# Designs tried in a protein design run: designed miniproteins, single chains, continued (4). Part 54

Each design is a single chain, and the fold is of that chain. pLDDT is the mean over its residues in the fold that is shown.

## One batch from the design tools (miniprotein)

Design m13849
Fold by ESMFold2-Fast:
Structure m13849 (fold): chain A 97 residues (1-97)
Amino acid sequence: SKEELLKKAEELEKKAEELHEKNRELIFESASYTVEAIGHAALAVGLPDDEEAEEHRKKLQEYLERSQELEKKAQELLEERKKLEKKAEELRRKAEE
């Protein structure tokens, strides 16, 4: 029925909105790790001791890897959101004849 199609579209739209919020959180977290990485990169260059500089290079690598993982997860959520939005549009179109 027309009502069932509209209800399903609304459920998918709500799920897409939840994914949008989660995506935003992941992007902010990724940006935070990038800032941390830049700080460790600066310290690695400024330190007189090769051992201390190497620890900061390791932290730089760890924070960059975490940032990349979060960006990858954010991209996956973005693609899932697009899929849900497209399906919701199709259901609304079917409800309109």
Scores: mean pLDDT 86

Design m13850
Fold by ESMFold2-Fast:
Structure m13850 (fold): chain A 70 residues (1-70)
Amino acid sequence: ARAALEELEAELREKMAGRTDLEFHRELLLEAYRWIAEHVADRAELEELLAVAEKRGEEDLVALLRARLA
C-alpha cells in the first residue's frame, strides 16, 4: 500500500512536470488523495493521509478519511 501510494504520487508529479498552474497541481493532488482514501485499506496509511489533509485544511478529505477510519 505504501509502495502503491508512492507510485501514484510519482505518476502525478510526472504528469504535473512542466506545469506552472498552481490550481491544476492542487486539483490533481486532491483527486489523487480522494482516490487513495477510497481504495487504500491500510489503516496506518489512511491515518498518515489524514494528518496531511488536516495540515492542508482540506476539510472534505478530512471528513472522508475520518469516516473510512471509523
Scores: mean pLDDT 68

Design m13851
Fold by ESMFold2-Fast:
Structure m13851 (fold): chain A 68 residues (1-68)
Amino acid sequence: SEKILEILRKADKDGDGFVDVYEAARLLEKELGIPREKAMEVLLKADPNQDGRVDPEKAAELLEKEFG
């Protein structure tokens, strides 16, 4: 959904093309009611480097597959 991608892009406040996993999970809970723990599980799968940052497009794809 375009809505998930919009939320994740809004979380990219520094414009580097990546989003903090914890901030993304918080916004998804606030805006869509997705439980933070479940959002975190999916977001961590989008973070293969385990650096706590994810590509918004890849994260949105995985989130739509799990919750859409």
Scores: mean pLDDT 77

Design m13852
Fold by ESMFold2-Fast:
Structure m13852 (fold): chain A 77 residues (1-77)
Amino acid sequence: KEELIEKAAEEVRQLLLDSGVDPETAEKIAELVKEAIETGDPQLLAKAVNLAMKAGASLDTVERIAQIAAEAIKEIK
């Protein structure tokens, strides 16, 4: 359970870094995604997506972040 959440957050962090997002900002976004998965709160996921866009992440990267979070939430159930 925790391992799955940590893996999803790490995938998001790496995608953001590969997209040219600053490491500090990428970490903050990954933490928001982790919290969104743990709580199922759609507002936390929306905040993560908004921060990623502001940090210069591409629409493809943002879409992938949302997909990773949705899949992790589904697996945790």
Scores: mean pLDDT 80

Design m13853
Fold by ESMFold2-Fast:
Structure m13853 (fold): chain A 72 residues (1-72)
Amino acid sequence: SMEEVERLRQQFLDAFRKHATYLVNEQGYSKQELEDIGLKMVDLFSRRQRLSPQETELLRQEALKIVDEIVG
């Protein structure tokens, strides 16, 4: 359902934020490395959930914003 996809999308973003924070603070990951990981994770999520191109692009933008907020 659309409501289930939105719930999973929010869970994805929350999980990515926590994981990206860990990778920066504990493993010294760069902004570029986090962007690469985030975009690959978005591509996997979008294929599994059958997101539209517009929904996929918005999710990419949200993931990149999370990276910017964590790394600067």
Scores: mean pLDDT 87

Design m13854
Fold by ESMFold2-Fast:
Structure m13854 (fold): chain A 62 residues (1-62)
Amino acid sequence: SRDELLDKAIEYADQAAALWDQPEGWVYLGKAAEHFAKAYPSFREQAERLLARARAVEAAAA
C-alpha cells in the first residue's frame, strides 16, 4: 500500500541520516527516494537520478 511504501521510505531516510558521512548513506537515500516515488509517482524522475548517484558512490567505494 501507499502507507507501507511511505513508512519504508521514512525508515530508509532515517538510516541515510545515520550514515550521512559514509557511502552507504547514499545507498539508503536512494532506496528512500525509490519507495517515496512508488507512493507518489510524480517524483519518479528525481528518485531515478538520486538512485543512479547512490549506485555510483557505492561502486566507487567497492
Scores: mean pLDDT 75

Design m13855
Fold by ESMFold2-Fast:
Structure m13855 (fold): chain A 107 residues (1-107)
Amino acid sequence: EEEFKEQLVERALRQVIRAAEYALQTLKDAKAGKKSREEAINALKEMYETAQRAAELVEKALGPDHPAARRLREVSELMKKAYEAAQKGDLDTAIKYAEEALRVARE
């Protein structure tokens, strides 16, 4: 039972971390002129949607008050802020929020 819960959380966090790493790299590439702003915004949208689905999955399985559910919800909110900043053209703020989300997800 506990092993199943641990595996669920680990898988959810792994997916969120991969999405965040990809989005962060795409943001840095966009700032450097190597990729378009549209590509960075799309990567952030996918990152945010992945984090939101992960949070919902863990909340459904373990309850919204579970530490893992709260952590994934915090990550999702930080990723949403990164996405909103990028939509406004503020790539520096988007990078900062994406880095913070990745830090929280790795703890």
Scores: mean pLDDT 85

Design m13856
Fold by ESMFold2-Fast:
Structure m13856 (fold): chain A 71 residues (1-71)
Amino acid sequence: SAAEKAALKRALVEEFRAATAANPDLSDEELRRLLARLAAKAYEATNGDDVLVAEITAELARLRAEVLAAR
């Protein structure tokens, strides 16, 4: 459902934010690996919904860019 898709996106965004809050010194490489792990979780949780995985990955990439820009 749309609500389940929104809840998954929110959960993965919250996991990214929690990880960056817990370790603000994460390197560019570590942030990239974190994004890749969360994208893989999205792929598995959605049974390969390429559209939703791309949407979640784009949001995580935006958050990564914001973290890097704040340094």
Scores: mean pLDDT 85

Design m13857
Fold by ESMFold2-Fast:
Parts: structure tokens; sequence; C-alpha cells
Structure m13857 (fold): chain A 92 residues (1-92)
């Protein structure tokens, strides 16, 4: 499925950005860590419908669209909150 392949590519790119953000945070570069998290959020938001469609293709017998959307939105909110905390730490 083209949708599943695209979702996998997006997921791999997001995971790379999250890993780079964690490395930057460990090095004390909180500004770079925040920027990388913000880029990961932007990537996931830009591909929201692809990610939802892929999740429903794999989990549609177990999860509703509403449950998939709520889970994705909660995850994105958590990443945004983490980026904001790192931005505040960079400004201190």
Amino acid sequence: SAVLEEARRVGEEAEKLLGEAAAAEAAGDYGKAAELLERAVDLLEANRETLIAAALAELGDSLSREEVEAALDAYLAALRARAAALRAKAAA
C-alpha cells in the first residue's frame, strides 16, 4: 500500500528528528532540541491524514477513526509541550 509506505517513511523521519532532539538535549543544546521537536511535530501534522489512514488500515478492526485521531492529537500535544519546556530552558 502506498499509504502504508508513506506513513512508514514519515514515521522514520520523525523518529530520526526525535533521536537528534534527544541527543541535542543530552549535550545541553536546548534550543536545537526544541527546534528538532518542532520540526518533528510539523512533519507529523503535515502528514496527519496519511498517518490516520495507515493506522486505520492496520487497526481499523480494533480502533475507531475518533480513537486514532485522539491518540495522534495527544501525542502531538505532548511533543509541543516538551518543545516549549526546552525553549524555556534555552532562554534561562
Scores: mean pLDDT 90

Design m13858
Fold by ESMFold2-Fast:
Structure m13858 (fold): chain A 85 residues (1-85)
Amino acid sequence: KVKEEALKLIKELFETKNLSPEGIYQEVLKKFKGKIDEEELKALVYGYYYNNPNFDNPAFELELQRNPELKELVEKGKKYIESLK
């Protein structure tokens, strides 16, 4: 389904391109705009990035504590990703 295709593209872009989460979001938005809610797409991108064990970055926890809006977006994305399993 469309959300699973979006998550697959997000994963491929993070693995193959040296782009920020915002850069990945802009690329995914070009393909899925109008098919998935823009806020949900953003949540999927940031949720995948900050909850991906392959990106074991100790700065992530500090960054999320510093930015409550980002933390909320990441938690929302984590729930969406879990719902696709």
Scores: mean pLDDT 77

Design m13859
Fold by ESMFold2-Fast:
Parts: sequence; structure tokens; C-alpha cells
Structure m13859 (fold): chain A 88 residues (1-88)
Amino acid sequence: DVAEEVEKRALEELTAAGVPEEDARAIAKKVGEAAKKIVEEAKKLGLEVTVENLSEVAAEVFEKMSEEKRKEIFELIGEAEDLYAAAK
């Protein structure tokens, strides 16, 4: 599962960077939720998605997705950014 792998890598990178485990888990969860929505929209477009191509696929998906879905994903990213900024 691409979203699960993204969440796992985000958690590992955040903890390695010195973010407290509790905060790192909360941030990684939001990143994983955003990745899941991108993967779901990519599948609707017939696009193959991997962890390695996710950023490229995300750009294409954002251009083709509905305004409502784009807002949902940006809200999750914004929540992750807010959590990261608030972390010690």
C-alpha cells in the first residue's frame, strides 16, 4: 500500500530528525491520509502510482481532480504543516 509506505517513511524521517514520537506519528498520519487521497484519484485516472513517482503523479492528479478533492488534500497537508511547526 503506497499510502502506508509513505506514512511509514514520514514517521521514520521525522523521528530521525528529532521530532518527538507522538508529534511525528500525528504528522505522518496526516501525510499518509493525503497520500491515500492522491492514490485514490490517480486510480480513477488509470495512473500507476508508486512511492517513488508519487510527487509527479500528485502534480498530474491535482490538475485533473475536482476543486472539492483538491481542498480536502490541501487541508490535510496544511494540518501536517501546522503540526510540524508546533512540534518541539
Scores: mean pLDDT 79

Design m13860
Fold by ESMFold2-Fast:
Structure m13860 (fold): chain A 56 residues (1-56)
Amino acid sequence: SELTRKAAVLRQRAAELEALAERYANMGKDGMSAYLRTQAADLREQAKRLEEEARE
């Protein structure tokens, strides 16, 4: 479904932000790392809602 496809895109973006957050953490940029992890968590929550809607 379109919702499942959109959820997959959001999960991919979240994974990219998590990878970027790890790179910033390795550079000692903890604030930027925390911000990116928060953004990734929001995208995963959006993906979860779309996946739940696709099951209904």
Scores: mean pLDDT 88

Design m13861
Fold by ESMFold2-Fast:
Structure m13861 (fold): chain A 64 residues (1-64)
Amino acid sequence: MSFASFAASASALATAYAQTTDPATKNALVNALVNLLNAAGISVSKASAANAISKITAYINSLA
């Protein structure tokens, strides 16, 4: 996929992660991001994706 398409999808997942308090939903969003990264040709682990979500979430929240 294009970087712009990837960035938009990743940002949407990070925003959803920031907005949810349910652990099961958070885990599903992390899995979705891992799948998105793998589909984009980036091989990542669940732990790496969770760290990326946390950083993006912190950045988005700092702008609110």
Scores: mean pLDDT 71

Design m13862
Fold by ESMFold2-Fast:
Structure m13862 (fold): chain A 69 residues (1-69)
Amino acid sequence: LSPALRLGLRIAVHEIETHDLSVEEAKQVVLNAVRAYGSEAQVRELEKRLNKAKTVEDVVRIARELLGR
């Protein structure tokens, strides 16, 4: 992961954890970070993974898994 994408994802996770966001809002925050700083391939992989997320906790887990890469 690029340093910019890593920072963007860290900010996204912090935003999700500090605000009472809906699942769709949480997905959008993470997608916006990857769209801004990631590749088109990373956006497509993330959309596929987020499509299976049912809870805000699932969205945070997916973002943290990306950060661990």
Scores: mean pLDDT 83

Design m13863
Fold by ESMFold2-Fast:
Structure m13863 (fold): chain A 93 residues (1-93)
Amino acid sequence: SELEERLAELIQELRELLTRGAPESELEEVVEKMMALLKENGLVSALLSVEVAEIDGHRALIITFEDSEGVTLTWRIYSAALEEALAARAAAL
């Protein structure tokens, strides 16, 4: 529960940074904190890449890491504007 709460706080911070157009260096600082938390809890063995992408003119953060079993996983964190744009598109379908 505490791990889930701390992780949710860091993900929210990343979404806020993406939404305000923060530089990649600020995003990387929060990702490092997130990876440190996950490594401490035995969930991640290595951070492989951190990428900022644009989808429909809105920012997304793509984090690729290796879990404790050596499986490569990718997390996508979207700005508030991108989440709203994707939700509006889904509702129109």
Scores: mean pLDDT 82

Design m13864
Fold by ESMFold2-Fast:
Structure m13864 (fold): chain A 84 residues (1-84)
Amino acid sequence: MLIRSSEVDAKGNIKITGPNGKVYDLTKYAPNAKPGELAIVPVNPETGEPDTSKLKIIKNMTPELVAKIVGETLREIGDLLEEE
């Protein structure tokens, strides 16, 4: 499972770039998102399409939550680059 994240832009738009290189506009699926918030969405690795039903907006980041996300991201990157 791939997870993609994007910062909500100054106009409230949410754009995710999929593994297929296509840009997906998710703004209509999170109309209450505010500029500077973090949008996180799982992406189907076979089609490259975001699962909009699982789109999450993170408003407040704690040091503990940041450390967990960084740890999970580094583990996933490590698995892709070093685990052959």
Scores: mean pLDDT 68

Design m13865
Fold by ESMFold2-Fast:
Structure m13865 (fold): chain A 56 residues (1-56)
Amino acid sequence: DAAQQVRDAAANAAAGLPDRALALALAEHEKRHLISQGADPEAVEAALAEAKAAIE
């Protein structure tokens, strides 16, 4: 599930890194990767927005 992969990437980055901005940049990179592999852009962008809210 592409949306879940973005959430997991953001959560894992936040857990390992003190820098929220870096964690979000890694989640954004995973979003673009999944979209390039045919994932639904709207679903993946919604998942990234949820991950951003959780990290804040």
Scores: mean pLDDT 71

Design m13866
Fold by ESMFold2-Fast:
Structure m13866 (fold): chain A 64 residues (1-64)
Amino acid sequence: SMSQQQRQQRIQAATDVLVAEGLDPDDAQRAAQRVVDSGDLEGLSDDELLAAARLAGRTLTARR
């Protein structure tokens, strides 16, 4: 089972990568949080979580 602390660590790891790739910290955190909110975090690998967060980040930055 995944603890709340483990969820926070995974969100933070994905956020840190997106920030390093040039996203604003607020947008990066929203992207990672959106993936977690979609419900299947326990079924996702770290690579899958990061890939999904990158896609969510692109959606946020493509906002009109």
Scores: mean pLDDT 74

Design m13867
Fold by ESMFold2-Fast:
Structure m13867 (fold): chain A 77 residues (1-77)
Amino acid sequence: EKAKEEAKRLEEEAKKIEEELRKFEGDAILTVIETAQQDEEAGKQKGAELGAEVQKKAKEAEEKIKELLERAREILE
């Protein structure tokens, strides 16, 4: 049963990374909208900056999630 507990822990860590990424994406979208409401040009610049950061974080998160889920699968199989 320790193998199941370790696999569950890895799956929980992967889920946490997914949740953190989604929260970051939501916060980024909200920031761009709020900035654009005050200054459209500043909003466009903020959108480009945060868009690049979101893409970087998404790629890193996808890689880490895949690694964690693969390890969890390996432990159970």
Scores: mean pLDDT 81

Design m13868
Fold by ESMFold2-Fast:
Structure m13868 (fold): chain A 58 residues (1-58)
Amino acid sequence: EVVTVTATIEVASREAAEQLAQDAVRAALADPSVSSARVTELKVEGNKATITLEVTLR
């Protein structure tokens, strides 16, 4: 099964958005029901970031 998760959050910088995206991937992979997780989109507009993850379940 594949689940797409999208979150929009205020960020201080693009680097902060990239760090949050990586943290989200690590959090997803910590769940034993998750077989893979990846960032499919990272869009930064001003101080707002939209992060999209594709999570594959076992």
Scores: mean pLDDT 80

Design m13869
Fold by ESMFold2-Fast:
Structure m13869 (fold): chain A 95 residues (1-95)
Amino acid sequence: MEELEEKVKELEKRLKELIKEADELGEKAKKEGNKEAIEEVRRAVILLTAAGISLSGARFSISMGDLKTAEQEIRQAEDLIKEAEELIRKAKELL
């Protein structure tokens, strides 16, 4: 239980950092008028939003003692965060 709670905290911190980075990149992309970079940032924000929902679900599942569901929700959040990081990296390369 404590290990899953620590994993959720780690992912929540990573998510917060990526949201800030995506926001900063989105502003830069708008200033430069780079439509492709804007689209990559938009997709990243959607994935980060979904990851946040999955992490909220994981916290609820942990509180209910449903550790199997919590593990699945954590894995889903990790996958979404990884995809968002790749989109953010691509947006940086376009700017």
Scores: mean pLDDT 89

Design m13870
Fold by ESMFold2-Fast:
Parts: sequence; structure tokens; C-alpha cells
Structure m13870 (fold): chain A 97 residues (1-97)
Amino acid sequence: MLEEEQAPPEVQERVQELVLEAMRLVEEVEPELSEEARQRAVSLLTAAAIWASAGDAAGAAELVEEVLRLLKEAGVPEEAIERIEEIVRELRRLAEE
């Protein structure tokens, strides 16, 4: 908790927005997921939201990447996959300043 670098408020807000966008995209494709895959994706995104609230873009990115892998295995439409890949890329960019 101490010695963690605080991201600027604009960056923290952007990280949270990106995680919420990923959550929204997963909700839109939930009917195409098995119940097990859906529960795992929700758990990962909940953890990503906690990391985003702490300003940890790198931690959030890793968790969203795991969600992306689950969606690829589930055969979710390629357009949704590409959108989540963009979110991961933006999160990683924010993690590097």
C-alpha cells in the first residue's frame, strides 16, 4: 500500500473505464458462454476492477488477457475478441505511462 506510485486521476479513471467496457462486452456475449466460462470471466473481471480502482493498469491488463483467452476458447465472435484485445493494449500502454 505504501511506496506504490499513484497514477494521475485521469489515468486511474481511464483504467476503470476500460475494465468496465470489458465487463460490458462480456455481458453482451454471456448467452454464448457456458455457465463455467461465464463465472470464471466474471471473477477475473471483478479482480481486474479491484486492481483498476487501485490504479494498477498492469494487474488489470493481465486479468483481462485471461478473460480474452477464455472467450477465444469459447468461440465468441471475432469482433468481440478484437475489441477486448484493444482494451488490453490500452491498459498495457497506461501501465507504461
Scores: mean pLDDT 79

Design m13871
Fold by ESMFold2-Fast:
Structure m13871 (fold): chain A 92 residues (1-92)
Amino acid sequence: SELELADQLLEQLRENSLDMDKVIALLRQAAAQATDPELRAILERGIARLEAMQAYIDAHPELSELQKLVLRTAALSEVVTDIQIYKSKLKR
């Protein structure tokens, strides 16, 4: 079910929050498994957001490790929030 997919993904994102490459790979895997086009769209936007954030970090070598952590955490938090909002709208 989409609820089970969302729950499993949220747990995996929590466990891998410091590994951005793994997070993006998990989102891609979930998008491939999603049957609901709304969930696929949320996951695809999340992937694009995290890739854009990583590209920004790569383009700005002057950023401190703390600034990079804050940027990664903010981007991931928004992706997690979108998935949680989607989960809250699911009905039997």
Scores: mean pLDDT 87

Design m13872
Fold by ESMFold2-Fast:
Structure m13872 (fold): chain A 92 residues (1-92)
Amino acid sequence: SEMQKRAALAIQKVAKTLNLPLTKGDCRKIAAYLLSNASESSDGLSAANITDGLKKAFPEKALKQEHVEAICQELVNLGLAELVDGKYRFLA
């Protein structure tokens, strides 16, 4: 989807800025994970919960909570997510 493409580009920007070992393919998979799986949460997900989910889905990428927070904040800045009471809600 167009939103998944925008999210993947945002994740690529964060990965480049923080020098994360994420390929363009990894960024597309993470974008799809966040916008498809995480968007089903009515209450939203904490950065810690998102980090746990990403570590299970992509264990080889060694993502830390600080990296996930940077990704989620970039998505919020682009209007692809919202942060309410410390929880991220992803917009489908």
Scores: mean pLDDT 82

Design m13873
Fold by ESMFold2-Fast:
Structure m13873 (fold): chain A 72 residues (1-72)
Amino acid sequence: SSAAQLAAQMKAKMAEFREELRKSEKSQKVILEASGGANYLGSVAAKRVGDEELAKKFEELGKKKLEEAKKM
């Protein structure tokens, strides 16, 4: 029946959307974790040149990115 065909198509489309959302969430989490690591390296570099204020800013930004990743 046309109703059964429509139901099957909707079920397939919903499965596709769920998989894309899952892939998007994983990608976003990896990007946030990578951003956290990059900010940590920025903090280390800033400390090495004696810029304590820049080092603190990088450390705060890195912690914020890692906390965002942890919530996902």
Scores: mean pLDDT 80

Design m13874
Fold by ESMFold2-Fast:
Structure m13874 (fold): chain A 89 residues (1-89)
Amino acid sequence: SIEDMVRLARELARDNRAEFRAIRDRLSPADAAQLQRLIDRAEALIREAEEAIRRGAPRSEQMHLAILAESAVSLTRMFLWELRRQAEQ
């Protein structure tokens, strides 16, 4: 369901924040700032999707926002994975 997609995006965003905290001290200031911006953007999109569900927006709008939230969280995860790989090498 759309509700499950948004809930999973929220859980992944929480995991992304925990992982960022774990590697922060091993990142350059520029990479840390960029990752923080990606985390903040994903959080904003998740909140928009959650609000659309709460207010009973049209199903098409809910789906569009859920996809944007999922995409943002996944992109953040990919960048986090790459930065972690570089920090451990």
Scores: mean pLDDT 88

Design m13875
Fold by ESMFold2-Fast:
Structure m13875 (fold): chain A 77 residues (1-77)
Amino acid sequence: MPMTKEERRDYMIAGGQYVLDNREVMRESIERGLRHPIDEIEFDPEKVRERYGEEAAEALERAFEVLRELNELARRR
């Protein structure tokens, strides 16, 4: 079912927090060569902030930073 704007905002915040809280799980997934949807998402923090608010933008920005770091570490294996 389609999410409301508020549900999508909460989902983004929760998803970002999940990445931060489960960094080890994300690292293992990336090291196994699994692609995360985030690798194919054209992320613009300003557009997220404008549409879903500052909190959602900050949560996703931090999550993307962590996932980029984990991808970089996996490449250095």
Scores: mean pLDDT 68

Design m13876
Fold by ESMFold2-Fast:
Structure m13876 (fold): chain A 120 residues (1-120)
Amino acid sequence: MLSEEDREWAAEVFEEMVKRYARGEPMSLEELNRHLAAFGVVNGLPVYRLTDNDTGAEYLGVQLEGGVIGFFYDSPNSGVVMMATTSQADSFDWTDPKSGTTYSFTRTPMSAEELKEFLS
């Protein structure tokens, strides 16, 4: 479980992201994923580590209202995009609508310690 100090810090990170996004300021994939994780923590939502089964690249996913898992992915043809899946499986596929390429991911729940490292 994250501490009260970690939750306060996560709230500040999320608020900064909202302000930057509202100004149209560019953000890296790493910054977007940190802000998404902070959003999940502030709202008490489940946060998952998503691993690309082909590349081993890791992303953060947050379970949004309605059970949809949202995450930011660096698509070869679309750049940084927000992906969403309703899959309840530990492994799921996503097809890039621009390339038609299918990517396979594995989701793993993140521990409080892993979340703390990611938000640091």
Scores: mean pLDDT 69

Design m13877
Fold by ESMFold2-Fast:
Structure m13877 (fold): chain A 102 residues (1-102)
Amino acid sequence: EEDVARLSDELVRAWREGAPAETYRRLYQEAVEAAKKHANDPELAARYFSLAVAAKTLAYIAEGYEDVEGRARVRQENGKLTATLELRVNGEVIDTETFTLE
């Protein structure tokens, strides 16, 4: 369930099946919550944040946006993990969220 591979597989299947934006928003929330649960494993948390940004990017594409770029920046300092998720549409930043995990 917390297996990043399972969530990744769900994302790929949703895309292949032409799922609506709501499906990707759900996967985004699941990935973010999984990352928070794994604050003690920075590599695993970073992988979940990568899945989260991928899911949110696909949600915008499913809503009809053609030029969408998603980026996850993860930084670790003094045992704290900070992840910044950024989405751009037509080169403009439209969505930025920052998470700090302990």
Scores: mean pLDDT 83

Design m13878
Fold by ESMFold2-Fast:
Structure m13878 (fold): chain A 91 residues (1-91)
Amino acid sequence: MVNELNLLAEESNPEAAKQLQEAAAHYKKGIESLKAGDAETAREHFLQMAQAAEEAARLSPELAEKLNDIAEYGRELAQHAATIAASPRVE
């Protein structure tokens, strides 16, 4: 994912590239938060990843299909994180 976002940033205009870099940063922070057991923070980062990808699609319409797929992936990750956060504690 990070490599794919970085590759798309190289092919994009500077404004879209900035949004793709933000998406990559949020993806990384979301994964790190999940590893730390903070599913709520992970959910927020995955939602920000999706929003950044959607903004990149607006700024670069020629890449919109690919960027909207990435945004949907971010929303799916956020939904999984939300499910983990809502799960009862297993004691």
Scores: mean pLDDT 79

Design m13879
Fold by ESMFold2-Fast:
Structure m13879 (fold): chain A 94 residues (1-94)
Amino acid sequence: SPRERAREVLRRAIETVEKAIEDAEKNGDPQKAVTRAQQALLEAAREIEKIDPELGKKVRDAVNEAMGDILSKDPVEGLRKAAERLRELAEEVE
């Protein structure tokens, strides 16, 4: 169903963001991890908007808000906020 597809897109994006947070905290290559997470978030928002435009707008708004934090002094905080909001949206789909 469209809801199951949207949930799977959100789940994969959340997993990518959580892994990026772990990689950033381990100081291996924080910038590459953050960049991968940003790309995954933007792609997820676009995919979900095509499945469910209303949910897609909510995801896009959450991603845009998190991008402000990611572009500031604490990109890891921005990623944590994005993951939390995506989890809330995933619960709304179910």
Scores: mean pLDDT 78

Design m13880
Fold by ESMFold2-Fast:
Structure m13880 (fold): chain A 67 residues (1-67)
Amino acid sequence: PLFIEAVATQNYTAKTPEEPSFKAGDRLQVLEVVDDTHVLVYNLVSKKEGLAPILYMEGIGVAPFVR
């Protein structure tokens, strides 16, 4: 996705050490799009980064047109 911020839409419990746990409503900063299903995010609440499935979040600041 092309958004730089996201909000968790539901609770997620990390399944691997590379994944962050988060709660619905947590603010996430998108650092990198890894593939079609996962993004590298930084959780602004817990101060941790990791791979998160995009289905568990909604983008904020999505640009309909990018450079």
Scores: mean pLDDT 70

Design m13881
Fold by ESMFold2-Fast:
Structure m13881 (fold): chain A 83 residues (1-83)
Amino acid sequence: SKIKEAGEKILEGARQLAEALGSDIGDEVLESAEEAARNPEKAIELVTEGGARAAAAATDERLRQAARNFTGTAVAIWEEAKA
């Protein structure tokens, strides 16, 4: 289904961001993406909250921007899938 495909794409993107962030911040991003994939109805909220936490915890502007960009992309993917 579109929702399953969206969840898989978001999880893959979250894994890449987690590797770039490293440490506990990356783990929080992965956990948020996994929860979003399991709960499509709350996916936008969960990804937005996870992205905000990652951005707040990031130590430099490049990582903050990466977290914000990931959040925007993930929201767009979920909105397209549920349309």
Scores: mean pLDDT 74

Design m13882
Fold by ESMFold2-Fast:
Structure m13882 (fold): chain A 82 residues (1-82)
Amino acid sequence: EKEIKLTNLIVAARLQVVAAETLLWLGYPDEEVRAAIDGARATVEDAKKLAEQIPEYKEEVDKEISDLEGRIAALEARLAAR
């Protein structure tokens, strides 16, 4: 159950990051891009908390979370530079 939930959170976070990147690229308003970034960040935090309970997946999950956090930080920097 926890493993399936963790996988679903990581997939959801990846989709949310792609959505935020797409909104920024298409020139959507700052408010909409910020909401998408905030949603992705919240999902990543939920995944981080759940991952702490499943040490068997630590290496793979830490790598995926690190990638997502890097992409979110890049989005925040790009939005601030608008």
Scores: mean pLDDT 84

Design m13883
Fold by ESMFold2-Fast:
Structure m13883 (fold): chain A 60 residues (1-60)
Amino acid sequence: SLAELEALLRELNEHGSEERAALVVGTAKDQGVSRAEFEALARRHLDAEMRAVVLRLAHA
């Protein structure tokens, strides 16, 4: 759900790690979130450092 993904993004911003970032990317992919929608969510919920990490992982 969108609410689940947003909760994971908030947790990643508070307690950042690559493992949590990978979980966020995997959840977005499993839920069929488009790249543009995911980038918009990352811009809204994440600081610049964590945003860079999740977008790098999403592009891989």
Scores: mean pLDDT 80

